# Ledger of designs, part 19: designed miniproteins, single chains, continued (5)

Each design is a single chain, and the fold is of that chain. pLDDT is the mean over its residues in the fold that is shown.

## One batch from the design tools (miniprotein)

Design m16630
Fold by ESMFold2-Fast:
Structure m16630 (fold): chain A 79 residues (1-79)
Amino acid sequence: KEKRIEQLKKGAELLLEDPNISVRELAEKSGLNVKELSRLVRRLGSKGLAIFEALARILGLEEAVKLLQEVSEKYRKEK
């Protein structure tokens, strides 16, 4: 579970760097399963929503929001 959280966090970072990144590249660079990620993106209509839903299922809504806010803030400070 800890490794999957890190993979989802890396996925969020990659999306912030390149919002147009393909599902394949996002999966390859983060270590996420491409089939699972593709299905979530198709169902939810957004790569960001797919990552958020997966995190929320593991951490719960509040902790998922906090983690994604931390990733976003860290990215903005470094760029």
Scores: mean pLDDT 78

Design m16631
Fold by ESMFold2-Fast:
Structure m16631 (fold): chain A 86 residues (1-86)
Amino acid sequence: KKKEAMELAKKLSEKMIKYSKDKNKAENLSGLIEELAEKALESSEEVRKKYAEGILGLAEEAAKLMSPEGAEEVLELAKRLVETIL
């Protein structure tokens, strides 16, 4: 699970940066997502749910900076990451 979740977090980060109209903001948001994913995997089930919500929120913020097609791919990866963590 941990290796799979971190690979998904990296893919999500790459797609967020690739599709974003604001590369600097995308890099900052992707870094936060990777940090939250790592913390979630080290946490109790109850705390993991809160970190998963944070990851989804950050991905939704990043999606506002890209085309609808890019946003769909990013949000789908964020959903897979959250499902892998939970």
Scores: mean pLDDT 83

Design m16632
Fold by ESMFold2-Fast:
Structure m16632 (fold): chain A 91 residues (1-91)
Amino acid sequence: MRLQEVTVEALDPEAARAAQPRVGDRVEVRNLATGTVLEGLITRVDDDTRLTLLVAGTGLAVGDRVEVTVYDERGRRLGTFTGVVTRVRDV
């Protein structure tokens, strides 16, 4: 399986903070241009509005607008916010 490490900056900082994202939380990332949905994990949180994610697949590029849904370790939905992909690295 190919993985991407991506950095997402929240376009709605209040929604991102309300989700209270933590390292190890699961995410579902929907590419708003393509409709592709990718699963991932939060590997880093900066200022509660910038997340580094490890995402399964290669469907994200810098500049893509995404909808990020955050889930805790037990699969409970914590919140959803819109962001923009600012960095991508293939792993």
Scores: mean pLDDT 85

Design m16633
Fold by ESMFold2-Fast:
Structure m16633 (fold): chain A 66 residues (1-66)
Amino acid sequence: SKSEAVAIGIGQVLRIIGEIAEHKFTGKDVDLEAVEEALKLMKEKAPEFPVLLKQGEKAYEEAKKL
């Protein structure tokens, strides 16, 4: 359902943001494999939600720079 797709999309954005936040607050290295996996899942499960995809892509680009 659309509700399930949105929930998955939000969850993956939060996963990417979580990696960035953990790096900033604890000094742990960003897990780029986990971040790439999260973005792939968003594209597969929530492609109809451009705002979620844009947020995920923005977070991914930020994570890659860390």
Scores: mean pLDDT 82

Design m16634
Fold by ESMFold2-Fast:
Structure m16634 (fold): chain A 64 residues (1-64)
Amino acid sequence: SEQLELAYQKAQILALQLAYELSKTGKVESYSVERVGDDRFRVTVTVDGKVYTKDYTLEELLSA
C-alpha cells in the first residue's frame, strides 16, 4: 500500500541517521529495515560486530 511504502521510506531515513550517529563510535558494517509485523518495522545497524535494533510502528512513521 502507499502508506506502507511511505513508512518504509521513513524507516530507511531513520536507519541511515542511526548508522551515521553510530559511525562516530566504530565501523558500520551494515544497516537494514525489515517489516516484523503488520504495523511494525525494525531498524538494525551493526557496528564492530555489535547489533543495534529499534522498532517503529506504522503510526509513528506516518506521523513523523
Scores: mean pLDDT 84

Design m16635
Fold by ESMFold2-Fast:
Structure m16635 (fold): chain A 100 residues (1-100)
Amino acid sequence: ASVSNLTVTPSAPAVPASDGAFTVTVSGTASAPFNVTVTAFDANGNVVGKASATVAPNGSATLTVGLSGVAAGATITVTALATDADGTVVASTSATVTVT
């Protein structure tokens, strides 16, 4: 299956470090259900959070990404990776979030 128009949208452009988590909405256009893994990276490329969900065809999923080891002032890169039922990577996209 192919996925087009994959988007990852953080609920806010900035998240307080005290919250320890943020939410993202992932959507895409597909003819079949697809899996999404959202990985949060710090500026050094370290994984600081991860979440996954299955998205229905032409649907959306809201994911809570827990953050660990992140301080105020950090910039987090959020990468969404879509895979089909066979585990093949079919789309990717990214966004950034500032920790306050």
Scores: mean pLDDT 81

Design m16636
Fold by ESMFold2-Fast:
Structure m16636 (fold): chain A 80 residues (1-80)
Amino acid sequence: DDAIRTLEAAARLAEEAGAEEIAELLRKAKEYVQRGDYESAIELVEKARELVLADESLPEGVRIALTTGLEDALRLLREA
């Protein structure tokens, strides 16, 4: 659904940017959403967001796009 689609888009962007750890966390968060475990999914998305903010190797535009996508995902998961 909307949360799953948002997480998939963010995971693809992270993978294309070479941020493999972030992409893996987002794929795992998607699996938790598919199981109905929203609390575990939220935890992983929050970890991914902290990694995005700490990753000095990411271009600023990619960091902004990922941060926006992850904030949208967190909002959708908390409203579920």
Scores: mean pLDDT 83

Design m16637
Fold by ESMFold2-Fast:
Structure m16637 (fold): chain A 74 residues (1-74)
Amino acid sequence: SAVDRTIADLEETVAVLREQLARSTDPRERELLGRLIAAYEEAIRRIRENPERLAEIMAELQRRIDALDREAQA
């Protein structure tokens, strides 16, 4: 299903981010990676609880990613 594919894609992204966090020695980068991982994990939890809200949850996740990207560039 679209839900199962989306969850699998998000879980793969979390795995990649966790590997980046494990290799990072920069405190600011570690903080930003931790917040990004938390955002993805929250989206996965919300999709599992309310799969009918997939589109809304993904839109909210994208807005949160965009906000973190802007903060990283400030």
Scores: mean pLDDT 89

Design m16638
Fold by ESMFold2-Fast:
Structure m16638 (fold): chain A 71 residues (1-71)
Amino acid sequence: MLEELEARLRREGERLGLSPEEIEADLAAFRAASERERRLAAALADLRAMREAGASDAELEARRAEVRAAL
């Protein structure tokens, strides 16, 4: 869970003696990375659904190209 991971990262930062500013900067970077991963997961789920529906290799490659351009 993202919230649990953020809480864990905050605790580890405090334990390591990081400043509140450093902890928030690290959390912002983690949130940005998690958002990108979430977008990729959604795109991959869409591609799987298309494949299961019998989409052609050309249709799947066109969708993959759209995803690559959007990331």
Scores: mean pLDDT 75

Design m16639
Fold by ESMFold2-Fast:
Structure m16639 (fold): chain A 90 residues (1-90)
Amino acid sequence: SKKYIIENMILTLENAVENMRRSKDKEQGMKDAIALLEQHIKLAKKYNLKEVEKVLTEGLERVKEAYKNKDRDAAIQAVEETIKKLKEIL
């Protein structure tokens, strides 16, 4: 179901935030979050979840910008804002 897909996306993104906060390798944590967002975008496209795809795509762009700037706190904030928007779709 749509709800189950979005709930799993939220859970895995919350885990990615925790991983970024705890990781000693700041760059790897951000790379993992980027890869996860890209996987979720593919899943949203597969199930024709257009609003979810838009939210994830905007989140991915913000995390990529944070990664270029080596700004872990900005990357965490971008993922948390993405989670908040996904919860609003539920």
Scores: mean pLDDT 91

Design m16640
Fold by ESMFold2-Fast:
Structure m16640 (fold): chain A 89 residues (1-89)
Amino acid sequence: DDIIDKRVEDFDLVSEANALIARGADLLASGAQAAEARQLFDRAVELLSKIEKEGEALVEAAREGWAAMQVDPHAGAAAAIRRMLEILG
């Protein structure tokens, strides 16, 4: 079933993007590796952009999360991850 296979693939992409965002939050919280955190975020956005139906909304949620992460890295990442999971249902 193409729909089921595609949905599983989309969840795998979001899961990988969420792991990259969480790792980026840890690096931002350390204060020493902001450039590496940005690279992880850019990779997460690249993965989310491959999702056909929800990709634009997921990328928007991730970008809003990145802005929040500049104020509170862990709280911002957690909010972004929750929003992306909400978009997927």
Scores: mean pLDDT 81

Design m16641
Fold by ESMFold2-Fast:
Structure m16641 (fold): chain A 65 residues (1-65)
Amino acid sequence: MTDKLIEEAVERVAEEMGLSEQQKNDLLEGLRDIQRRVGEFTREEIEELRERILRVIALGREARA
């Protein structure tokens, strides 16, 4: 269940930010590794993580530096 939520969140970020398949896979594996070390993410935690990632990337895109 949680793995599917992580995949969906990563796909959403990749679609919105134009990430390559390699970048998408790297992000997916990183999140899976963190989940295994810290414990299972809840659906709420995954949604918050997605929003935080999108916000950080948006700020970086606006700054362009």
Scores: mean pLDDT 67

Design m16642
Fold by ESMFold2-Fast:
Structure m16642 (fold): chain A 72 residues (1-72)
Amino acid sequence: SSMREKQIEELVERAKEELVEMVRAGASREEIQRLLQQTASELLDLGASHDEVSRRVAELAETARRARREAE
């Protein structure tokens, strides 16, 4: 359990960092959406529930929106 939980947290934190850097680099909405979809798939592969995946993806999407507002 703890190993899976650690992997999920590490994946989410890495995705947050990638999203912020992508937004700062001027990545398209389509590129951001692809990373969100890839992260969702990886979370499911790690055994995260659909509810957990939905919460994490929403958090990541909000992170990207905030970073875009700060960059513009």
Scores: mean pLDDT 85

Design m16643
Fold by ESMFold2-Fast:
Structure m16643 (fold): chain A 71 residues (1-71)
Amino acid sequence: SLVEELEKLSKADKETREKGIIELAERHSDAEFFSALNKVKDKEFQEEARKIYLDYRVDEGIKLIEEAVFK
């Protein structure tokens, strides 16, 4: 399950966590990701994962806006 994948990442090293969160963000909806993340008990990991996820989505959004506006 997504919760189990996130719990495994919470015990991994920093580089593996960052890469894993981005890969999960690419494979799941925002609602699915945050629903699962809120079930993970490690609050420090929850905050780290939210930041990584939001930074990734912001970068995607900026790229889409740039492609639409500066065509």
Scores: mean pLDDT 80

Design m16644
Fold by ESMFold2-Fast:
Structure m16644 (fold): chain A 80 residues (1-80)
Amino acid sequence: MAEEYGRKAEEAAKKKNGVEAASYATKGGEAARKAKDGEAALEVGKNAVRGAKQSEDREAALGATAGAISAIGEATQAGL
């Protein structure tokens, strides 16, 4: 579910794993789009950014931001 992917993206970013954070955020956004839930896709993006801020790590911030942009794009396609 999108919510679970959002949590995994936040946790990955917190562990300074930007690649994994981007992957989970992208998957969460896609899951939300398939469910026609644009708000869930936006929330996945917010979770990824929150994890990046907590990590204070540049690689995690870049990866999480890329994933958040992907999730927000999916929110638009889901009818936001």
Scores: mean pLDDT 77

Design m16645
Fold by ESMFold2-Fast:
Structure m16645 (fold): chain A 58 residues (1-58)
Amino acid sequence: SLRDEAIALLDAGRYDEALAVVRRLSVEDPLGAVGVYIYASEHEDAAVVERIRAALEA
């Protein structure tokens, strides 16, 4: 799933690619996109979390 793909990219430190998937997910599955944001809030630094939040608002 796109959600699992975004999480895998975050775990790999591939943040630009993860953000591209999150932008797609925000249109195709908004609840899944929120799930990625929650995951990032628990596992990533504040700068990465803010980039994901901004992608969800685009």
Scores: mean pLDDT 83

Design m16646
Fold by ESMFold2-Fast:
Structure m16646 (fold): chain A 80 residues (1-80)
Amino acid sequence: SEELKKKIIEILKEIAKLEKDEELKNIILYAAEVIEKTKDLELFLQIVRDTIEFLKETSKDPEILKLVEEIEKLLKELEK
């Protein structure tokens, strides 16, 4: 679903706005840009999964972790 993909990209951009580390912010924004431009669903899913796993390991911000949880729900719907 194109709508689900758009929502995932929007949430990643929201996470980037909350991120205080400029290097991590740039990594998230770059991931969002790559997935927005790709027509490959497998590449989209892989980049999103890798990005949320990275955020789970590096972030202690409860708001970021809540947004990561929302992306995980959307990924499950997109994989159906």
Scores: mean pLDDT 84

Design m16647
Fold by ESMFold2-Fast:
Structure m16647 (fold): chain A 104 residues (1-104)
Amino acid sequence: GPTKEQLLAIAEVGEAIVSALEAAVAAARAQGRTSMSLAELRAVLDAVIASNPENRRLMEAQADTILSILEEVADADGRVSLSTLQKILDGLRANIAELKESLS
């Protein structure tokens, strides 16, 4: 199985991705928007990967997994509602917190 260092890296990568997506959702909400496009969400993920080159492979793998989930919940126009995004991000945040607690 993965080492403690590998699990901590996964938690750190997950934290960076979730925080970036949470900030993007908050910004969209502040603009009075109700949804974001998959293209906008991909751009947020691409930006967080570019900002974290030391964890790039783990970041890309986690981003691909999250993007796959988002693609499944997107409408026919490739948009995800902010309420659906918030629920997904809340679930991911809870999973990261549980992982961190298991490593303490």
Scores: mean pLDDT 87

Design m16648
Fold by ESMFold2-Fast:
Structure m16648 (fold): chain A 76 residues (1-76)
Amino acid sequence: MEEAEKKKKEILEKVREMIEKIVKEGLSNDEIRERFNELGPEIQELIDTLPPELRKEVLKEIYELIVEMLDEMDKK
């Protein structure tokens, strides 16, 4: 249980760093979609190491991070 929670935090931290880098680079919406499409399988492999219930929770938090990123970009 503790290992799974730690893994969840590591995944979310990695996703946050990736999003921050994308925002700093000033990528277009199409470029952002391509980046997420390429990185999706890698992130999914990490998520697959988690129990099913935590996988759903992590995906929800990743979605929230993406929405926050889009909201920040809209404020430009």
Scores: mean pLDDT 73

Design m16649
Fold by ESMFold2-Fast:
Structure m16649 (fold): chain A 83 residues (1-83)
Amino acid sequence: ADAEALARLLARLSEALRSGDQAALDAALAEGRALREQQDQAFVDAYKAAEDQEAFLEELAKKLGRPVEWIRAILERRKRKLA
């Protein structure tokens, strides 16, 4: 899950900073960038795969307590980054 992956990444970053291991720090930062790209792609893929794309956005907006327009803006921004 995203929370577990983030917690594991933060633990690795903390350890690299404590040890002064630049290679470990660089590796952890690269993992963070890859995780963000994976999340952006997964969001776009989930939207495309949805039987009802508008219902997908409405449900996500409801779960996050945000307007659907806000979720749509995030989707469009991520689509632009991946294009």
Scores: mean pLDDT 74

Design m16650
Fold by ESMFold2-Fast:
Structure m16650 (fold): chain A 65 residues (1-65)
Amino acid sequence: SLTPLERKVIGAAVLTGSVEKAAELLGIPRSTVERILDRAEAQGLVRRNADGRIELTDAGKAAFD
């Protein structure tokens, strides 16, 4: 269901907890990371807490299997 790019971006964002660090880790523009994460959040695959940390939902974890 997830494209390879979406999987890579979501994984990096969850690992680093930060859009900026994920963009740096992947060598991808921050705007690209934000766009993919906004879509993933809309699909219920990730959530952002009040501190801006990015977490996988149960649906997101299932999508990585």
Scores: mean pLDDT 81

Design m16651
Fold by ESMFold2-Fast:
Structure m16651 (fold): chain A 112 residues (1-112)
Amino acid sequence: MEKVREELKKTIDELSREVKQFEAAADEAAQRHPEVAPLLRKAVDYVRGAVNLAASTVETGGENADKAIETLDKAIELLREFARAVPEIAPLAQRVIDLLNKVKELLEKLKS
């Protein structure tokens, strides 16, 4: 459990940094593609919610892990939808998706 918690905290810290970079690039892309701005807001909100819930789940020793995983899945789906709408941002979105999947895997291990 200790090793899983340590890996999860490191992954959440890395995810938080990548999300900030994604948000900056996505805001710039949304200015060029105003039609996708609502999808960007949804994706960012779900990602932030998922990160906060995952961090809380680590602190509580696995409480609400199922809800955190569900929120991560929704964030991944919205990011994939955004990347399809704005292909120029796809590499940055994929980096965030990869980290969200890693957090999901670690939360599954924490739950066990």
Scores: mean pLDDT 82

Design m16652
Fold by ESMFold2-Fast:
Structure m16652 (fold): chain A 63 residues (1-63)
Amino acid sequence: ADEHIQRAIDLGYRGDLVGSEEHVRRAAEEGASPEQLREVADALRRYGGYAGFAAAQRALDEL
């Protein structure tokens, strides 16, 4: 979970929106906490990973 969270932020910051979204989804599937998903959503909102941000928000809404 933690590894996927860090990778999602990194990929989102670099503009790889598809890769960022996939790693957010995988972190959620591995049981990332709501707090971890909020941290990812906040970081991606600031740094430009919209697809990853949207995936993190969906995971939060489901939890």
Scores: mean pLDDT 68

Design m16653
Fold by ESMFold2-Fast:
Structure m16653 (fold): chain A 78 residues (1-78)
Amino acid sequence: MDSSDAKTNPEMLELALAIARLVVEESSPSPEEREKNIKAAARELSKVLGLPEKEIEERLRNLSREEALEILDKFLKK
């Protein structure tokens, strides 16, 4: 895979958010744990993607489990 002159690849961002969302859903039996895990995931993704933690938190909150599964399935079927 060749990297082009973009710090964040849109496909990589989409995949990373999908994986993080699914991990949050699987690891979070309560709304409080879900918020904690969203914040933890946003912090780690911020380091990799070069985006603010707040922006990643918003994206993770707005991404549904169903959408995350569709994104992951798309990558697995390719």
Scores: mean pLDDT 74

Design m16654
Fold by ESMFold2-Fast:
Structure m16654 (fold): chain A 60 residues (1-60)
Amino acid sequence: MSLETEIGLALIRIVRGVAKVAGDEEVAAFADEALEKAETASLEEVEKLLTEVVAKMKAA
């Protein structure tokens, strides 16, 4: 796994942690699904998943 992909995954994990502490269960669940999909994803797909998680957090 590339360093860039590892950073992307770490950012999604941070968003998940913040959502759980804030009580935002919908964003936390979405981030968990994104992390599962990201395990086999390319760098571009990880970037897309991170963008989707951030967009979900803004909408919540």
Scores: mean pLDDT 75

Design m16655
Fold by ESMFold2-Fast:
Structure m16655 (fold): chain A 61 residues (1-61)
Amino acid sequence: MSIAELVEKALAAGVPRERILELEVEAGVKILKAAVAGDKEGIERANRELKERLERLIAEA
């Protein structure tokens, strides 16, 4: 499942948009730092962490 699909599912489950935004900003900062450093593995890790955290929010909704 894509991150975009998880975001839509979280919104549909009643997760606050502000909480989703906080997670996206946090992941975005990690992705940008990894991208500047040329760290492809870091980018993949940040995306995986965002996915896992979104899945957790959906489960707790």
Scores: mean pLDDT 82

Design m16656
Fold by ESMFold2-Fast:
Order: C-alpha cells, then sequence, then structure tokens
Structure m16656 (fold): chain A 57 residues (1-57)
C-alpha cells in the first residue's frame, strides 16, 4: 500500500483584492482520507494575509 496526495486550487477576485484557496489531501490505498489541510491567501492593495488550517477531517 502507498499514500496518494491530491491537491486542488481555487481563485476568486473580490472587491479590493484576490482570494486563493489551496487544499491538500492525503488518501490511503483503500480510499480512506488520512489527512487534509487548507491554505487561504488574501492579497489586497496593502498587506498580504495568509491563513493555514490543518486537520480538515
Amino acid sequence: GSLRVEEAEAEAKTAGGEARVRLRQTWNDDGTLVSGEGEVEVTAQGPVLEYREAELS
């Protein structure tokens, strides 16, 4: 057995900036989710804000 890593990205433009979401999930060979993490980056005309969430499920 081996682990599989899948990544997905989504971008949205909002008034005053951009939001980018990146998800990373690790799966077992039997299709069971082992771990997941997400990152949200908000870029505006000014400081950049970054968020990281671990253990989504």
Scores: mean pLDDT 61

Design m16657
Fold by ESMFold2-Fast:
Structure m16657 (fold): chain A 65 residues (1-65)
Amino acid sequence: MMSLEELRKEAQKLVDELERQRPDKAAGFRELVDTLIREVEAGGFLTRDEVLEVVRWTRDFIIRR
């Protein structure tokens, strides 16, 4: 199980990458990431590992034209 600190670091890398590739989508992606991390902190239905998987999948989807 990854720590919350590890999740934030990995998510930030994905945000930075998306900002470079799709600056037009970066603000919305950051909001999505922040929302998912807050849900995990609040004891939501997603685990930290599942949140990172969703974030990676969403990044890949946005970068694909």
Scores: mean pLDDT 80

Design m16658
Fold by ESMFold2-Fast:
Order: sequence, then structure tokens, then C-alpha cells
Structure m16658 (fold): chain A 66 residues (1-66)
Amino acid sequence: SEGAARSAGGELGKASGLTGEVAVAAGQAVIDASNGGPASPEVVRQALLSVPGVSEAQAEAAAKAV
């Protein structure tokens, strides 16, 4: 859901510095990659790297936070 994507994006943003629409897109990418279930650090990293505007360093920081 949109609310779940915003919530996930907010948590990822705290760890990686992502904000706004990019953070929401990152949250949605993780939800899609995990099929709504728990995401491993590897799944988080790969999902975030698929989002335009996310750097490798930001994806790594987010993966370490989960």
C-alpha cells in the first residue's frame, strides 16, 4: 500500500539520508522485492540500487540498518 511504502521509505531514509519521492520509491522497491515480507540486507541493497537517484553508499547504509 502507499502507506506501507511511505513508512518503509521513512525508515530507510533515517539510515541512508534518502528523502521525499526517492525515499518512497525505495520503500516500494523493497516491498516489491520481498513480496511484502521481511527483507534481508541483500534484498534491501539490490532493491535500492534499482531506484534512480540512489547511490551505492546509500543502498549499503540502508542494508546495514536492517
Scores: mean pLDDT 78

Design m16659
Fold by ESMFold2-Fast:
Structure m16659 (fold): chain A 80 residues (1-80)
Amino acid sequence: EWRAHLEEVVRLLREMVELLKNGEATEEKLEALAREAEAHIERFIRAAVEVDGWSREEAAQAFFDATREELEEIIALLKK
């Protein structure tokens, strides 16, 4: 299900946020979480677009809406 993959991406992004806030973020840890998130993004796109017949625009909007807060927080933390 596309929902399960989106929820997992959000969870992984929240884990990155917590590592960055706690000063526990290493390049290796962030890369590992990013690779796991990338796999779930690919599965989300396949489930939404190829199985459920969503447009690419609909899938992109749903992804952005689900992940925007976490992505903006990661970017803000990395600029510190």
Scores: mean pLDDT 81

Design m16660
Fold by ESMFold2-Fast:
Structure m16660 (fold): chain A 97 residues (1-97)
Amino acid sequence: MEEVRERLEREIEPATEELLRVPEEEFLEETERFLKRLEEEVENGKVSLEQLLAGKAALEVMLRVAEARGLEELAERLRELIKRIEEHIERLLEEEK
């Protein structure tokens, strides 16, 4: 039932710990590239439910790292995008297609 969610949740904690060990500049560059791609795909409606769930999990990892590093501007952007993805997930779950 929630195999994808359970798998992603188990990966959040170790991924967060690993990203906290990368240099801040590399973390920022990787996050910015991910955000641009995800935002464009979400806006164009070209993402599956599984991709949205995976994207949300990745954003939650990035949010935890951003908050831990005191990157307030990035953390706010991540929270806003997570909310948009949650709205898209809700619509897809209510609309069978």
Scores: mean pLDDT 75

Design m16661
Fold by ESMFold2-Fast:
Structure m16661 (fold): chain A 55 residues (1-55)
Amino acid sequence: ASYDEVIDQIISLMEGASVENVEKFRDSFLSTIKDEEFRKKFEERMDKYIEELKK
Protein backbone atom coordinates (compact mmCIF):
# COMPACT_ATOMS: atom_id res chain seq x y z
CA ALA A 1 0.00 0.00 0.00
CA SER A 2 1.06 3.62 -0.54
CA TYR A 3 1.86 5.93 2.38
CA ASP A 4 -1.51 7.63 1.77
CA GLU A 5 -3.35 4.29 2.06
CA VAL A 6 -1.54 3.46 5.33
CA ILE A 7 -2.34 6.89 6.77
CA ASP A 8 -6.00 6.59 5.66
CA GLN A 9 -6.27 3.28 7.57
CA ILE A 10 -4.64 4.80 10.68
CA ILE A 11 -7.05 7.77 10.62
CA SER A 12 -10.04 5.42 10.18
CA LEU A 13 -8.96 3.49 13.30
CA MET A 14 -9.04 6.76 15.27
CA GLU A 15 -12.51 7.75 14.05
CA GLY A 16 -14.55 8.88 17.08
CA ALA A 17 -11.47 9.43 19.28
CA SER A 18 -11.07 12.72 21.18
CA VAL A 19 -8.69 15.43 19.94
CA GLU A 20 -6.45 14.73 22.99
CA ASN A 21 -6.20 11.01 22.15
CA VAL A 22 -5.50 11.71 18.46
CA GLU A 23 -2.75 14.22 19.39
CA LYS A 24 -1.17 11.73 21.82
CA PHE A 25 -1.22 9.01 19.16
CA ARG A 26 0.26 11.39 16.54
CA ASP A 27 3.15 12.41 18.84
CA SER A 28 3.85 8.81 19.91
CA PHE A 29 3.74 7.43 16.35
CA LEU A 30 5.85 10.29 14.91
CA SER A 31 8.61 9.43 17.43
CA THR A 32 8.81 5.89 15.94
CA ILE A 33 8.93 6.90 12.25
CA LYS A 34 12.46 6.79 10.77
CA ASP A 35 11.41 7.28 7.13
CA GLU A 36 11.52 11.05 6.55
CA GLU A 37 9.05 11.04 3.61
CA PHE A 38 6.46 8.98 5.53
CA ARG A 39 6.97 11.03 8.71
CA LYS A 40 6.42 14.33 6.87
CA LYS A 41 3.29 13.04 5.09
CA PHE A 42 1.90 11.50 8.29
CA GLU A 43 2.45 14.73 10.29
CA GLU A 44 0.79 16.85 7.57
CA ARG A 45 -2.26 14.60 7.27
CA MET A 46 -2.67 14.14 11.05
CA ASP A 47 -2.43 17.90 11.61
CA LYS A 48 -5.20 18.43 9.01
CA TYR A 49 -7.37 15.77 10.68
CA ILE A 50 -6.82 17.30 14.14
CA GLU A 51 -7.70 20.77 12.79
CA GLU A 52 -10.98 19.38 11.37
CA LEU A 53 -11.79 17.82 14.77
CA LYS A 54 -11.23 21.22 16.48
CA LYS A 55 -13.85 22.93 14.30
Scores: mean pLDDT 81

Design m16662
Fold by ESMFold2-Fast:
Structure m16662 (fold): chain A 99 residues (1-99)
Amino acid sequence: AEETLARGEELAKSDDPADLEEAARLFVRASGSSDPAVAKAAAMGALKVSDKLDPASQREAGRELVRNSNTLSDIDASNTLLLVGAVMVATADKKEKTP
């Protein structure tokens, strides 16, 4: 999980959309960690790159964070994933409404 988080953080420094999408996927994966500190750091990493993602990628990442929040026994980490994920989904839904 720590290796996945570190790789995501490195890719998040890129300005390449493909690297940012991969960073988001790695952060989602790391957010499933049983270590609350890793899970919280991963959720915050996903939030940081979320504004640079296309709406579909941002929404899917947010939905996965919400799903992972339900598997965590740590209340603080669970709440962090739920709130970050919900914000990402709401933001993506707003961006995708192009008539």
Scores: mean pLDDT 80

Design m16663
Fold by ESMFold2-Fast:
Structure m16663 (fold): chain A 70 residues (1-70)
Amino acid sequence: SAAAEREARRKALGTSKSMQEMIAKAEATPEEKKQKLFDEFLEKLKDSPLSPEDREAMAETFAWLKLLTE
């Protein structure tokens, strides 16, 4: 199910403390504000010094999480 996939992705992302903090912040955010929060994360990734591969992976993950909250 979509919920099981979301949980599996969440666990994979939870390997980093910074990722855990971002996930916790998203989970604490009301559903109506989650879209704005995800959009802000995606905007920050555009100027991030991360590698192209890491940026793509994070952007894809946030977009996927955003779709699951719809």
Scores: mean pLDDT 61

Design m16664
Fold by ESMFold2-Fast:
Structure m16664 (fold): chain A 83 residues (1-83)
Amino acid sequence: LSKAAEEAEKEFLEFGKELAEKYGVASEETARLGLIKALKLSAKVEKLIPSITEESRKAREKALEKLAEKYGLSEEEVEELRE
């Protein structure tokens, strides 16, 4: 569980970095929006396995905070991603 959540954090950070490198040349806003969509999709997948999501959610919450700070996501945007 903790390993899966830690891997999710790494995937989110790496995905955001790839988007920033790929679309950052054209638009930082595009990279930011892509990251938001990826986080929303991950939240939907998490709901498919509710019995083991508690520990994964805590680690993913930490990754979300780091990504929000790195890409300047608003408080409302962060809350929407958690849903």
Scores: mean pLDDT 58

Design m16665
Fold by ESMFold2-Fast:
Structure m16665 (fold): chain A 65 residues (1-65)
Amino acid sequence: AEAEARARAEALAEEIRKLPEVVSVEVRDGEIHVTLGGSERRNAQVAAAIQIKGIAEGLRVYVHD
């Protein structure tokens, strides 16, 4: 349900906030928007980890550099 998807998105957002290079995380309509502020190489590594987490949870995650 929508409420369950929102709770999962908030939980995943909290986990993502703990990762290095993460500047901000916003949850909107069950979607997670992440902004990274590291180097190009570091951002690519962190973005890959975030995308894997999103797929595993069945959530939409958008990563911005």
Scores: mean pLDDT 79

Design m16666
Fold by ESMFold2-Fast:
Structure m16666 (fold): chain A 86 residues (1-86)
Amino acid sequence: MEAEKQKKEIEEAIKYIKEHPEEVSKEAAKLLESFEKGMAEAEKNKEDYTEKQYELLKLYYEMLKALAEGDIEKAIEYLKKMKELV
C-alpha cells in the first residue's frame, strides 16, 4: 500500500516538474542549501541507514542538484530511479 502511494507521488512530481520547470528550479536551489547540511550529516552516520535508504537520499540529492541547475531531464531520470527503489 505505502509503496504504491509513494510511486504515485513520484509520478505526480514528474508531471509537476514538467509543467513548472522554472518555479521548481528556484525552489530546488533554496532546498539544496539545507539539504547539503542534511546530506553531510547522513554521510557521517551511514551506519544508521539501510543501503536502500542511503541510495534514496543520494538520488534525492542528485535530483535537487539537477533541478537547481535547470537540468529537468536529468532530474526526471533520478525520480524514475527512486520510483524503482520504492
Scores: mean pLDDT 79

